# Designed miniproteins, single chains, continued (5): the designs that were tried, part 55

Each design is a single chain, and the fold is of that chain. pLDDT is the mean over its residues in the fold that is shown.

## One batch from the design tools (miniprotein)

Design m17901
Fold by ESMFold2-Fast:
Formats: sequence, structure tokens, C-alpha cells
Structure m17901 (fold): chain A 68 residues (1-68)
Amino acid sequence: SKEELLEELREILLSLGYSEEQAESVVNTLVKLGATEKQIRELIEKLKKAKNPEEADEIVVRTILEIS
């Protein structure tokens, strides 16, 4: 489900060094933009390959810009 994907996204962001507030902000932004389950899954797969917060930030920003 979309809810399960958003929870997985939050946990991955936290594991990459995001604060809970920062991770929640990303999740809320994607919800407001109407991100699809496919877009969220693609973001999760890209983030699984990120090694640090800087790489994660780049991936997140690109995803938000593509949806916006």
C-alpha cells in the first residue's frame, strides 16, 4: 500500500542520517504533491543505493522536482 511505502521511505531516510522531523517533512511533501506508489517505490530503490545524507538529499530533491 502507499501508506506502507511511505513508512518504508521514512525508515530509510532515518537510516541515512535524516532526523525524524526532516524525514516527516519529505513524506508530507510527497503526499501533498500527489506522488504515486510507483514514484515512491523508485525513490526508495534509489535511496537504498545512497551511502550518505548528501547523496540522499540529491535523490530526494530530484524526485520532488520531477513530481512538481
Scores: mean pLDDT 87

Design m17902
Fold by ESMFold2-Fast:
Structure m17902 (fold): chain A 62 residues (1-62)
Amino acid sequence: ELEKLEEEEKRRKELAREIARKLHEIGLDFLKDLVEKGRASEFGKEQLRLEEEALKAFLEEE
């Protein structure tokens, strides 16, 4: 019983992390495209840096 609950919770956490990771990657791709095309403001460049740091922290804090 307890082991099944732990496996279910682990599966749910893994799925949630996969979804969150994909959302971060989509956001990063959009911001990178704007920066590369020179259409990003200084604020947009700072947002890209913060988003890259957030994704790295998210992946390291498994």
Scores: mean pLDDT 71

Design m17903
Fold by ESMFold2-Fast:
Structure m17903 (fold): chain A 83 residues (1-83)
Amino acid sequence: MEIAKRLAERYTIEQLKNFAQLMLENEKDDPEIVEAAQKALDSDDKLEQARYVVKALDLSVQRLHDAVDKVIEKKELEKKKRE
């Protein structure tokens, strides 16, 4: 099942654009997320909007996982320092 199709079925064009706007506001420093979110805002087709929203969310989740993993790794390295 395509996640973008499910989003297009559940949400309105306005709601999908609101998601894209939130991504733009929260992730201004990530050019890939900004590009995906901007393309969602520029599209008037629900399915295309949903595809770009999914892309922006997927990138944001990947960045969040990377950030959390780096914090965990740094804390574990500090705990394992014996000197």
Scores: mean pLDDT 75

Design m17904
Fold by ESMFold2-Fast:
Structure m17904 (fold): chain A 101 residues (1-101)
Amino acid sequence: KLKKEVEELIEEIAKILGLDEEEVENLRKMLSTASDEIALYFAKAILYALKGKEEEAIEYLEKAVKLLAEERGAAKEDLEAALKKVKEIVKELIEEIKKKK
């Protein structure tokens, strides 16, 4: 089940970041506001970003954003702007994580 896959990804993220029980619950709540497929893609994007896998992180985040835009009927211009911003955020986050090692 997609829900079980998302829970497994949350556990892996929690181990990498050293999240406490409250922080893990907050991450679950955030992801639960999306559909199961969108939540799965966001969780995969976060995990790949934490592992320093920029290309995979961007791929899954683009999939999540495209699906979210489709569900909400977003305009093509808004989708393109969101995808550009998302790529910039992922690159910045990965660089920040590398600097803190």
Scores: mean pLDDT 75

Design m17905
Fold by ESMFold2-Fast:
Structure m17905 (fold): chain A 117 residues (1-117)
Amino acid sequence: NESELLEELADELVSAVEEVTGVTLSENSKQEILNLVVDLKNYLSKSPSTELSEDEVEYYKSLSKLSEDKFNKLKEKVKNILSNYLKKANLPSLSDSDLEGIATKVTVVLSNIIASE
């Protein structure tokens, strides 16, 4: 069901963060990721354009607390996780540019959650 899909999405994001950063997330950080996933579901259900300009991509990357290498690695994992979620939730597929944009924003939020550990 939808609730189970959201919990699965949150668990996959937690695993991606822990694998890339080597940090074990607290229960508080896991709850923040679940809240992020609920917001993300509402955003994706509206079929928005998520394409970012080059300047916007650089701006969002500058907000990250991760190194460039870790940011890019986490972003690619987030992109794959989101693509799989859309298929499982029977939502419209996003273009590669739209997935890149939303994955960039999600990765920034995840990096800020990690900074609280």
Scores: mean pLDDT 78

Design m17906
Fold by ESMFold2-Fast:
Structure m17906 (fold): chain A 72 residues (1-72)
Amino acid sequence: GDREKGLELLKEVGEAVRPLVEEAQARDPSVTVHGEPVSADTVKVTVRRGDEIRSAYARTPEEAVKAVKELL
């Protein structure tokens, strides 16, 4: 896959989920959310809350927002 396309998707996903991450961290500072490009069209989103770690894959910013809401 094209590396630049994966990084562009990661940036779009990061911007889309940022308000959710900021709101979650305001309520619980242990919350962390990390994104990683796995291909040109797919990002892995990992949410940690204390000792709990959950991950999901997203192909669009909208899918990432839905996944992060369900994992938070």
Scores: mean pLDDT 81

Design m17907
Fold by ESMFold2-Fast:
Structure m17907 (fold): chain A 83 residues (1-83)
Amino acid sequence: MTLERVLTRENRAAILVEVVQLAKENDKVTVVLRSPSESLARLAAEQLRLLADNLGYKAEVQLEGTTATVKITSKELLEKEAE
């Protein structure tokens, strides 16, 4: 699933909550954040990575100027080494 949002200081918290809910409901979520500044894009991407890590998910961050792309994958989808 892919989610695209325009990031502002005001809506950052709401976007973080939305992404967390989508990550819980979907094994793979790609989030594209368009920001007015590179620093805000980086901050939001880092916060999403930390939240995903805290929830036990894998997050991959790609920053291109003012656009941050975060790919979140559940641990259940990741290859398990042994059972």
Scores: mean pLDDT 75

Design m17908
Fold by ESMFold2-Fast:
Structure m17908 (fold): chain A 78 residues (1-78)
Amino acid sequence: SMDDIRQRLDQVRQDYDDFVSSLVNPSPTQQRLISQAQSHIDQAVDYIQQGNYQQAQQHIFQAQTSIGVGQIYISVNK
């Protein structure tokens, strides 16, 4: 539903902010993951405004994936 997708978007925006705030000096790899996540969040917002919730959900998933990879990278110090 629209409310479920908006809630997921709000959650990924919060996860993005937390991820970025956890970084003191982001590596080039982390900077790319940040940029990719932001791009997917922006695209999800656009698709929601167009009423295309299937595409919005796909981009939310991709943003979550980029954030998750970035968080693992921090945790394992790779």
Scores: mean pLDDT 83

Design m17909
Fold by ESMFold2-Fast:
Structure m17909 (fold): chain A 51 residues (1-51)
Amino acid sequence: SEEEFEREIEEAFRAMRRGIFKSLKKQGRSLEPPEGASEEWKEIAEKLKKE
């Protein structure tokens, strides 16, 4: 369904953003979300900090 497709796309984008943040962490970069960042961005950064 449309809803199932949208969920899968959102999950794929979340995984992609996680990969980007993981690369930044490996390079010693800050994972702090910028001021005014979306809740999704903050959640991904927080989850990566737990690793």
Scores: mean pLDDT 69

Design m17910
Fold by ESMFold2-Fast:
Structure m17910 (fold): chain A 97 residues (1-97)
Amino acid sequence: EKESAEMYRRGAERLRQLAEDVRAGKPISEEEAATVILFLAVAIVESERKGYTDLAKELRDALAALSKAVENHDPQGFADALERAAEVLEKLAEKEA
């Protein structure tokens, strides 16, 4: 497995764990939210550079959904967007393998 593939697999696992915590009513720190946003932004840029246009679009849609959930104070919507982002990260891991 390439380094990028492992990074995306670990990222997906972390996002799924965070989604479960959010659904359980645990608070998300601003630092955790910022880290997720930064990681997804980097993944989008790298995916576009490599020509993974459809996956980059799915990540942008997930990131937009995360931002909307924060603005609307919607923890369930935030968790749903995290799970969608995790699925796209798993597909990116397969591309990098």
Scores: mean pLDDT 82

Design m17911
Fold by ESMFold2-Fast:
Structure m17911 (fold): chain A 93 residues (1-93)
Amino acid sequence: SSIKELQKELEEEILKKLEEGIKDGKIKEKLIELLEKHYELVVKIAKEEGTLTEEKLKHMEEVLKEQKEKIENTKEEELKKEIEEALAESEAA
């Protein structure tokens, strides 16, 4: 129940931050913030479930770094288009 509430709050935060990023032209910054928040949530869940190992933590840190680099290397205009398309599909469903 509490995990579902945290996921819902994160989804609402994602939508809000993406809309703000589109308006401000700071999509990369907002995506990185959201990625870090998602990472923190996943770590918290794994810790509460007792499944968090040093190996898993290192792997998750590597994935986070790679995803941040991918976002930083993508053009702002391309990210904006992809996010606008994803938001439109979400509203239509």
Scores: mean pLDDT 74

Design m17912
Fold by ESMFold2-Fast:
Structure m17912 (fold): chain A 85 residues (1-85)
Amino acid sequence: MPSILELLDQFETALENKDLKKAKEISEQIIEQVRKEKDEDLLLETAGRVQDILFRGLYRNVDSEVLKLTEEATLKILDAIAESL
């Protein structure tokens, strides 16, 4: 199984390719793995990377549908991390 960090790399790639269906599917896999993760340090690292994805200037200049999915998916992942801590 891919790690949470590997799934984040795949999520970023899907967003860059404007593959919204794949990005959504990967985000759901990230949430599932986050809910099972017991390593607090890994969860905090994941939160930092997810926040970086949300706030990077690259996403601010993309299609509105890509930005909307990015915001919605990253906030759901952050909520799952907060619930797992």
Scores: mean pLDDT 81

Design m17913
Fold by ESMFold2-Fast:
Structure m17913 (fold): chain A 58 residues (1-58)
Amino acid sequence: MKVKIIGGNYIVAEGVDEETGRKLILDVSAGLALDYDGNLVGRVTGYDFTNKTAEIEL
């Protein structure tokens, strides 16, 4: 899953799923992606602060 980073930092970031528009919380330090209800969506496998993108493994 490819995610656009819309806010936050290298510890915790806010992302949006590029296909669905779903908002995610990225715990970058733990390598976890959560939805806004606190459910685990997947693992953060790539994080690009410069291009504001992340990769999530489901």
Scores: mean pLDDT 79

Design m17914
Fold by ESMFold2-Fast:
Structure m17914 (fold): chain A 67 residues (1-67)
Amino acid sequence: MQLSPLAQVVLLTLKSRGPLTVRELAEILEAPISAVKRALRELLAAGLVEADSETLTEETVIRLRPQ
């Protein structure tokens, strides 16, 4: 799978800061929540992150999957 630049930055942010909510990612990256959700769908499809809920909301916690 090809990762968008935003998806790559999300991965780096999670690696440096640990688990973050969708809202926290949007605030840190100065990106709209819709763009962050799109990047997270790419990362979930690639198996690189996990979410604490099946539905992505502003409060959903995202973490890196153990490799």
Scores: mean pLDDT 82

Design m17915
Fold by ESMFold2-Fast:
Structure m17915 (fold): chain A 75 residues (1-75)
Amino acid sequence: MKAEEYYKKALEYAEKGDLGGAVRAAYETARALVEAGEPEKAIERMTEALVKAGIDESSARALAERVVQRAQAEL
C-alpha cells in the first residue's frame, strides 16, 4: 500500500512537470519495497514510476539500481 501511494505521487509530479518530486517519490517507493524484502520489485516499480515521469528507460533503470543498492546497504 505505501509503495503504491508513493508511486501515485510520482505520477502526480510527472503531470505537473516536477521531475524532482517524481524522483523523490520513486525513491520512497524503492525504500519501502526493499524494507519489505522485495529488492527486485523495488527496481521494477521505481523504473516504472520514473518512466511514467518522462525519464527514458535506460536512465530510469540506472537510477533505480543505484537507489535499491543503497537501500539494501542500509538494511
Scores: mean pLDDT 78

Design m17916
Fold by ESMFold2-Fast:
Structure m17916 (fold): chain A 73 residues (1-73)
Amino acid sequence: GLPTDDEINEALALIYRGIGLYEVSKGNLDAAEETVELLRKMAEENEKKGLTRSAQVYRDAAEELEKAIEKAK
């Protein structure tokens, strides 16, 4: 069968977190911060849809990426 919305969102959060962490590793902190903003917007939109688990996964990904950005400064 097709993946659930939660499974798709979990995969997307992992992909965007990975992209953001790669940008941090290259010293491109501005691009990493843009990825944090994207993850937070995705969390808000999923919360509005009642996808609370998906929203939390995006929030967790954003928080992890923010910690990586701060550590790189």
Scores: mean pLDDT 88

Design m17917
Fold by ESMFold2-Fast:
Structure m17917 (fold): chain A 57 residues (1-57)
Amino acid sequence: VVDEAVEAMKENPKLKGILSVSGTFIKAPEAAEVFVKLLKDIKEKSGEPSIGLELLS
């Protein structure tokens, strides 16, 4: 999931939004924690991703 998501996000930034929403992470607080960790992993691989962190703000 993470590796595939990183490649998709490099191709189209719109996919970042779709990934976060389709995962329903914005509906469950505990799921948001996992989502934040996922975004941190993506940041280390792609160097840009904090859309999920903004949703938590």
Scores: mean pLDDT 51

Design m17918
Fold by ESMFold2-Fast:
Structure m17918 (fold): chain A 66 residues (1-66)
Amino acid sequence: MELDKKIEELKKKFDEITQEMVRVVREARAAGRLDDPEFVDRISELAKKATEVYKEIQKLLEEKKK
């Protein structure tokens, strides 16, 4: 029960991060700056955060399978 709630909260956080990445990519594309270090750094930071959340979700899902 509580485990399911925590997984849903993490999924919501992951979705928020991925939506932000989409926004950053759209902004960079509109500006013609997809390869600009500023946008690359922003996307990299968001990807790092998404990876951390994904890792936590995977750990909790493995626990739920038991």
Scores: mean pLDDT 80

Design m17919
Fold by ESMFold2-Fast:
Structure m17919 (fold): chain A 67 residues (1-67)
Amino acid sequence: MSDEELAEKAEFHIILAEAAIKEKDKESAQRYLELAREYLAQLPEDHPRRAALEARIERAEKKLETL
Protein backbone atom coordinates (compact mmCIF):
# COMPACT_ATOMS: atom_id res chain seq x y z
CA MET A 1 0.00 0.00 0.00
CA SER A 2 1.38 3.44 -0.93
CA ASP A 3 1.81 6.28 1.59
CA GLU A 4 -0.94 8.21 -0.20
CA GLU A 5 -3.28 5.20 0.04
CA LEU A 6 -2.53 5.00 3.79
CA ALA A 7 -3.32 8.72 4.19
CA GLU A 8 -6.56 8.33 2.17
CA LYS A 9 -7.63 5.31 4.25
CA ALA A 10 -6.92 7.20 7.48
CA GLU A 11 -8.98 10.18 6.24
CA PHE A 12 -11.82 7.90 5.08
CA HIS A 13 -12.08 6.31 8.53
CA ILE A 14 -11.91 9.74 10.22
CA ILE A 15 -14.90 10.82 8.09
CA LEU A 16 -16.79 7.65 9.10
CA ALA A 17 -15.91 8.27 12.78
CA GLU A 18 -17.11 11.90 12.57
CA ALA A 19 -20.43 10.70 11.07
CA ALA A 20 -20.79 8.04 13.82
CA ILE A 21 -20.13 10.69 16.52
CA LYS A 22 -22.89 12.88 15.01
CA GLU A 23 -25.26 9.87 15.22
CA LYS A 24 -24.01 9.18 18.81
CA ASP A 25 -22.88 5.71 17.73
CA LYS A 26 -19.99 5.38 20.19
CA GLU A 27 -19.05 1.79 19.25
CA SER A 28 -18.71 2.54 15.51
CA ALA A 29 -16.88 5.81 16.19
CA GLN A 30 -14.33 4.01 18.42
CA ARG A 31 -13.75 1.30 15.77
CA TYR A 32 -13.27 3.83 12.95
CA LEU A 33 -10.84 5.95 15.02
CA GLU A 34 -8.83 2.80 15.88
CA LEU A 35 -8.55 1.98 12.16
CA ALA A 36 -7.61 5.59 11.36
CA ARG A 37 -4.86 5.40 14.03
CA GLU A 38 -3.56 2.12 12.53
CA TYR A 39 -3.25 3.66 9.05
CA LEU A 40 -1.71 6.85 10.48
CA ALA A 41 0.90 4.77 12.38
CA GLN A 42 2.07 3.32 9.04
CA LEU A 43 2.65 6.80 7.51
CA PRO A 44 6.24 8.14 7.45
CA GLU A 45 7.01 10.74 10.15
CA ASP A 46 7.66 13.37 7.44
CA HIS A 47 4.47 12.75 5.46
CA PRO A 48 2.87 16.16 4.63
CA ARG A 49 -0.65 14.99 5.60
CA ARG A 50 0.31 13.41 8.97
CA ALA A 51 -0.13 16.51 11.19
CA ALA A 52 -3.56 17.41 9.77
CA LEU A 53 -4.83 13.81 10.04
CA GLU A 54 -3.50 13.52 13.63
CA ALA A 55 -5.28 16.77 14.59
CA ARG A 56 -8.57 15.53 13.09
CA ILE A 57 -8.32 12.21 14.99
CA GLU A 58 -7.59 14.06 18.27
CA ARG A 59 -10.58 16.37 17.72
CA ALA A 60 -12.84 13.37 17.01
CA GLU A 61 -11.51 11.50 20.09
CA LYS A 62 -12.31 14.51 22.31
CA LYS A 63 -15.88 14.65 20.94
CA LEU A 64 -16.25 10.89 21.48
CA GLU A 65 -15.28 11.30 25.18
CA THR A 66 -18.39 13.51 25.66
CA LEU A 67 -20.81 10.77 24.42
Scores: mean pLDDT 85

Design m17920
Fold by ESMFold2-Fast:
Structure m17920 (fold): chain A 65 residues (1-65)
Amino acid sequence: MTAEEEARVDEIVEKLRKEYPDLTDEQIDIARRVARAALRDGLTPEQAYERAKEVVDNALAAGEG
């Protein structure tokens, strides 16, 4: 993985932390893996962010049940 791709993953994770301050380390790790996979699949950083955000939203909804 390139340093540029890792920096994009870090930017996505930081943005998610700012929007969801109650995220656990496990949820952040999952979001990081989703963003990394999306970038590897050739998606844009914006598309990777949207996929990671959807996973976080689903995890938070499940955690309330």
Scores: mean pLDDT 78

Design m17921
Fold by ESMFold2-Fast:
Formats: C-alpha cells, sequence, structure tokens
Structure m17921 (fold): chain A 99 residues (1-99)
C-alpha cells in the first residue's frame, strides 16, 4: 500500500509534466512530420529546456519522468493513456532496483 501510494504520486507528477509540455511536443511532432528541420530543431531545444526547468523546479525523480514519457507518447499517438500499464512498469522498476 505504501509502494502503491508512491506509484500514484509519480503518475500524477508525470501527468502534470506531460500536460505542461504537451503543446510544445505536438508542435515538434507536426514539424517533424512536415519535414521542417529548422522548426523541429528549434522546438526540440525549447522542449528540452522546459523539461529541464520543470524537473528542477518540481524536484521530479526518474519515476515521474518515466510516467511523463509514457503519458506524452500516448497523447502524441492519439491513444488512450494506459495508467495501469504505467503503474506496472513503475512497480517492476522498483523491484529491479531493490535487488
Amino acid sequence: SELEKKIEEHIEKGKELAEAVRELAEKLAAALEAGDGEEAERLERELQEKIEKLVKEKKLDRYALLAAQRILAALLAGEEVDEEEIKEQLRRNYELEAK
């Protein structure tokens, strides 16, 4: 139950990060699909800088980042976010690191 609470906290932080960078990531995906290399490079830099700033300001750990990456990937693909699969991936990572 304590581990489950931590996993839920990481997912919520991941959701916040994914939403905060979603518009910029969608613009990057559109520029890449359009073959606009200059715009894609500019947007990639802005996305990386925004992620680094939020990670520092919100003190995000690797589990929150993993959750954010999975959520953002689903959103960009137009897919439903499989929160249970993300929870299972986080549980597996905790188990592997405890060994």
Scores: mean pLDDT 81

Design m17922
Fold by ESMFold2-Fast:
Structure m17922 (fold): chain A 89 residues (1-89)
Amino acid sequence: SGAEEELKKEVEERVKELLEEARKLLEEGRLSQEDFDRIVELAKQALENLEKAIKAAEEGDIKKAMEHVEKTVELLEEVEALLEQARRA
């Protein structure tokens, strides 16, 4: 089962990278405090949904696991969209 632990680590490292970029953009005045707080909230929800996906997969509930993976991807895509908007400012 080490694959689930490795996936969690990779997503956590990516989230850390995104949050570090968001903080830098906030410090440079290119990202609002409101958008920064939204990015932090979305990142937290993405990690929570990833943990739910891993648990569902370990319990053999593949449908539930896939639903949580899809939600994790959607949340991270929202983070990327907010960062892309800030990068263009």
Scores: mean pLDDT 86

Design m17923
Fold by ESMFold2-Fast:
Structure m17923 (fold): chain A 84 residues (1-84)
Amino acid sequence: MSQAQQLIQQSQQLLDEGQRRLDQGDYASAEDLVIKAGGLAMQSYRLGERDQSLKLLNRASELMSRIASKRQEEYFKKYLELGE
């Protein structure tokens, strides 16, 4: 397996783990995993694996947006719970 393909596989595994953490409500771990996955996808892109790397970077961006949305929902719930 090429180094680029190994980076692709590791990036996919980290994105899958990030999705699991997001589903469990562990937004901090999910964010860290997605950032790491994006870094690996960018390294794969630099090594010449463009198509799969761009798809993974897009998936990382989508997951990051979902994490941000879920963090915002939890933050607003906390404000409602603290109700004046």
Scores: mean pLDDT 84

Design m17924
Fold by ESMFold2-Fast:
Structure m17924 (fold): chain A 78 residues (1-78)
Amino acid sequence: SKNEELEKEILEKLKELREKDPKLFDETMKKIQEIGLETRKELLKRYGDESKVSEEEELETLEKALKVIEEAKKKLEE
């Protein structure tokens, strides 16, 4: 449920970014994709399996994504 609430918040904020600044939205999405890729690489290194993601590791990844979105919103403040 915490992950679902955070995912919903992320989606709502990304929709707002897309409406206000499509270029900034695209840049933000690229950063979020990089976070996901780094998480998968760490899982492969530690466990030899990219699919072995715990709810805690998912939550940390979502929190990192939210931070990137918050930094993007600061750029909209001018």
Scores: mean pLDDT 73

Design m17925
Fold by ESMFold2-Fast:
Structure m17925 (fold): chain A 55 residues (1-55)
Amino acid sequence: SVPTPEELAREAVETLLAQGYTQESLAKRFGVSQSSLSKPYKKEALEEIAKALEK
C-alpha cells in the first residue's frame, strides 16, 4: 500500500508535535497558518505540508 501525501503529512505533523515542536514553529517551517495544524486538518493544508516535506 502507498500512503497518500496528505496521510504522510498528517503523520509527520503529529509526530513532530509529539516530539515537542510547537504549532507556531511548524507553521513557519511549512508555510501554513497555525490553525492549519490544528485538528481537524484541512486537505489543502495537508497538501501544502506534503509539498514542504518533499523538499
Scores: mean pLDDT 77

Design m17926
Fold by ESMFold2-Fast:
Structure m17926 (fold): chain A 96 residues (1-96)
Amino acid sequence: MEKIRLLRELIEEAKRAGRLINDVDADARRILEELERGRRLAEEAGDKDTVNDLEGARENVLNAERGGNVHSSLSAASINVVGAIINAELRIRELE
């Protein structure tokens, strides 16, 4: 099933983004690039819930970059990434 392949690629991308969010040396550009790749995979797979979670993560990373409560925003971004992974894993389970 093509959709399962896309969801697995999405999970790997989301895990990369989550690791970068917790890395104090991470460039916001790199985090945003990984989140955008995950979003495209989720959109291609038709998983709207995962798209929404990754968009939420992106907004929180951008808010942190703008200086808006950096710790809270990055924590929220991390939670959104975890939500995206869980949603993608649930979709894979549904398709199996």
Scores: mean pLDDT 79

Design m17927
Fold by ESMFold2-Fast:
Structure m17927 (fold): chain A 80 residues (1-80)
Amino acid sequence: MLDDWVDRATQRLSRYLSPDIVNTARSVMTNIGTILINMGDIDLARDSIDRLTRLSRRARSPDQVRDIGGSIMRDSISRL
């Protein structure tokens, strides 16, 4: 399930972003999704991956994707 969501998201991002940025997005999505699923909120995990996908479309560097992921993770944890 998580791998399918991440694959769909990174396939969409590959139209806008370089491979290095897409690979970073994949890692960030997998980390966020794994943590939230392990905490018992599958719907929040999926929503967080969708949010990261939308916000990362204009990313210029891997560091920007990591910053976006950190923000989404903090917001998601606050909802648990």
Scores: mean pLDDT 83

Design m17928
Fold by ESMFold2-Fast:
Structure m17928 (fold): chain A 60 residues (1-60)
Amino acid sequence: GPSVETIRELMSRASKEEQDRIIEIGKKHKGQVTPETIKEIAKALGMSPRTFYEMIRRTG
């Protein structure tokens, strides 16, 4: 599954507003990357959860 390192890599390519949203979602989920975390991050970025998960898989 996706790791914290994979999320960090994606954040490096995100806008400041997108990074802030990802950080807030991460705090809500206690820093864990779960399917629920992925769905919320994808929604915040305007992407489908499937698309976001595929990006994580390719970059990690």
Scores: mean pLDDT 65

Design m17929
Fold by ESMFold2-Fast:
Structure m17929 (fold): chain A 77 residues (1-77)
Amino acid sequence: SDQVFLQTAQSVRDSSQQYLKDPDKYKNSLLSTGKSSSPIMSKKDPELSRALQKFVDSGGDEDEVRRTLELSQRLIE
């Protein structure tokens, strides 16, 4: 549902901001929660959903983190 997607986008935005500020803290968070294989999908914004999925799959590549942050902020704002 849209509510779950928005909550996920907010969490990803906050995590992405933390990753850009302090990558080590974010990596520790991914190691503890990175086993969650739930697909992050929303039909409301398929581009953001794909970006979130690629971000998870890439393990937090900096460029994908920044793109995901931008998309998440646009959705939330």
Scores: mean pLDDT 56

Design m17930
Fold by ESMFold2-Fast:
Structure m17930 (fold): chain A 119 residues (1-119)
Amino acid sequence: SLDSQNLVKDLKKKSFEEVMDFLLPIVEEIARLLGVSKKKKVTLEDIKEVLYRALENLRPLFLIPDSLIEKVRNAKDEEELKEALRDVLSWITRRPVSDEEVEAFLERVKKILEELIKK
């Protein structure tokens, strides 16, 4: 329990790049399990499903409120998805996340999903 608490505190204080290095492999694994590689193109619905499932897996580790994860699932467009991701990433990092950081995260997620389709 103490080791788990120390690990979570350390991870929360990491730079945004270090947080991304932790999160993006989980996103890739979830995308593979969901069969994204069998699709012809990545849709917003695919991005939302992958992110939703990745965040559900991380929920116990970061004590993420269900309401923040549901905002990701219920986003109607990319703009609402960016707002939902800003809230979730700010929760995980315990600091305000910039629009540029949210955009960089989402673009890296899209790249991972597109690369899976090309394989």
Scores: mean pLDDT 80

Design m17931
Fold by ESMFold2-Fast:
Structure m17931 (fold): chain A 78 residues (1-78)
Amino acid sequence: MAPITITLPDGSTVTFSSADEALVFLLDYLVDELGFSVEEAIGRVLRVLGDAIENGFDPAHLSELLNATIAEAAAEAA
């Protein structure tokens, strides 16, 4: 299985072997690092999950979607 890779705003990378691990990481990152409410974070994770389901959890597509979601959220949190 190809790894799912997230690039954080500081330029560091995190790699996951499963979509569920990556989605849990996104939820925790939005709440703990970016200061989003649990409600807002869940909404963002559910949008990513819906897109991922439609694309059959393709690792490259999910990696791009997660990176875009984190970049957007980080810009909004600043």
Scores: mean pLDDT 82

Design m17932
Fold by ESMFold2-Fast:
Structure m17932 (fold): chain A 68 residues (1-68)
Amino acid sequence: MKKAKLTPEQERLVDEAVRVYEETAKTKSPEEARIAGIRTLADGVARLKLSNEEAAAVAQRFLDRMDA
């Protein structure tokens, strides 16, 4: 099973990225929606000062939730 070893703050970051993706997908192309989601995630990673390992974990969770 997929591992979800994220702090509450990291889980919220993933939730925000997914929300941005969903909202953007209704307004723009799927490619732009994906870029917007990734940008939101990257900004959050920098903002929370996540390590490479933590950044990888939130990225995996984001991809898992996008079902792609």
Scores: mean pLDDT 76

Design m17933
Fold by ESMFold2-Fast:
Structure m17933 (fold): chain A 62 residues (1-62)
Amino acid sequence: MTVEKQVELAKELIENYGLDEETAGEIVQLVKEGRIEEAIELLSEKAGISREKAREIIEKYL
């Protein structure tokens, strides 16, 4: 994942889904490491959205 996509993902998570910088950074790091299922689970849990919606969000930045 490019640096630009990392910044865009973190910004979307903070601004649109109300996540703090620490949680958004953790999700971005998981996506960067290819730990996509863990990133989806964490995003779903912390944002209070479905796993399907979390996957759609993350897939935009792959």
Scores: mean pLDDT 85

Design m17934
Fold by ESMFold2-Fast:
Structure m17934 (fold): chain A 81 residues (1-81)
Amino acid sequence: MEEKIKELKEAVDKAIDALRAGNTEEADQYLKKAREIAEEISKGNLGLRFAADQLIVAVRKGDREAAEKYLKILEENVKLL
């Protein structure tokens, strides 16, 4: 699970960096990867699914601060499972 959180953080960072650079194709690839990892982490837990959905919204907006907040929520709640 910690390895999945690390992969998610990396995909989120790369997606936002690509969006800020105007590289839409690269951003879309990393956004898709981030979404798949977030869905896998939140699978079977409706509370975590909300945090995962909000993370993807933040990434789409290029909002790194909001993305980091939702990543911390996912990381903290995963430790309780």
Scores: mean pLDDT 80

Design m17935
Fold by ESMFold2-Fast:
Formats: sequence, structure tokens, C-alpha cells
Structure m17935 (fold): chain A 74 residues (1-74)
Amino acid sequence: VEELEKKFNEHIDAAVEAARAGDLPAMEKHLAEAEKIGNEIVKKDPSKKSYVASKIVAARLLAVGEVLDRELGE
């Protein structure tokens, strides 16, 4: 599980970095990979469901904020 958590966090970090850079396609690619790995983590350890979900939600909220700031910002 530890190796999956490492890969999961690497993709979450990459998605956040892509969002900050305005690279939405790269962000979505990394979020999709994180969700796949997160599902494997939850299958092995269901107690990690909230941890995985909160990380993905936080990354998506940050990405939405970046998009809105770009489209609606001054």
C-alpha cells in the first residue's frame, strides 16, 4: 500500500503543479491516474477511502479555482 500511496501523492502533486501552470490537459491526466491508484489503495485498505477522496477533492477544487481566476479574473 505504501508504494501505491507514494505514486498516488506524486500524481496529486503533479496535477496541482499543472493546474498552477495553467496546463489543464496535464492536470486532468494526472488526476485520472491518481483516481486509478486511489481506487487500488481503497481496495487494499478501505479505511483510506476518506484520505484518498479528500486529496482528490482538494486537487480538483484548486484546479477549478485556477480556471475561474483565469476566466473571470481581471
Scores: mean pLDDT 77

Design m17936
Fold by ESMFold2-Fast:
Structure m17936 (fold): chain A 79 residues (1-79)
Amino acid sequence: SLQDDLQQLTDRITSSTSDPRTRTGLQQFRDRIIQDHQQGIPISRSVLRTTRQITGSTSDPRAIRGVQRLGGDILRRYG
């Protein structure tokens, strides 16, 4: 399922970092995309919007790189 696939993609990226805040941020990013999908929002639009919101709200380069990587992986599979 989309939820299972997004969980696996998120886990792959979070396994590359020991930073708990980055892991939590990526889990929240995943959850927002799942919720948007349940509301009928296209995955490509959800990913682009959520990535912009997160990168606009933080100056943490690790968080920015993490959401860009996860977003890119999701768009390649579902966009």
Scores: mean pLDDT 78

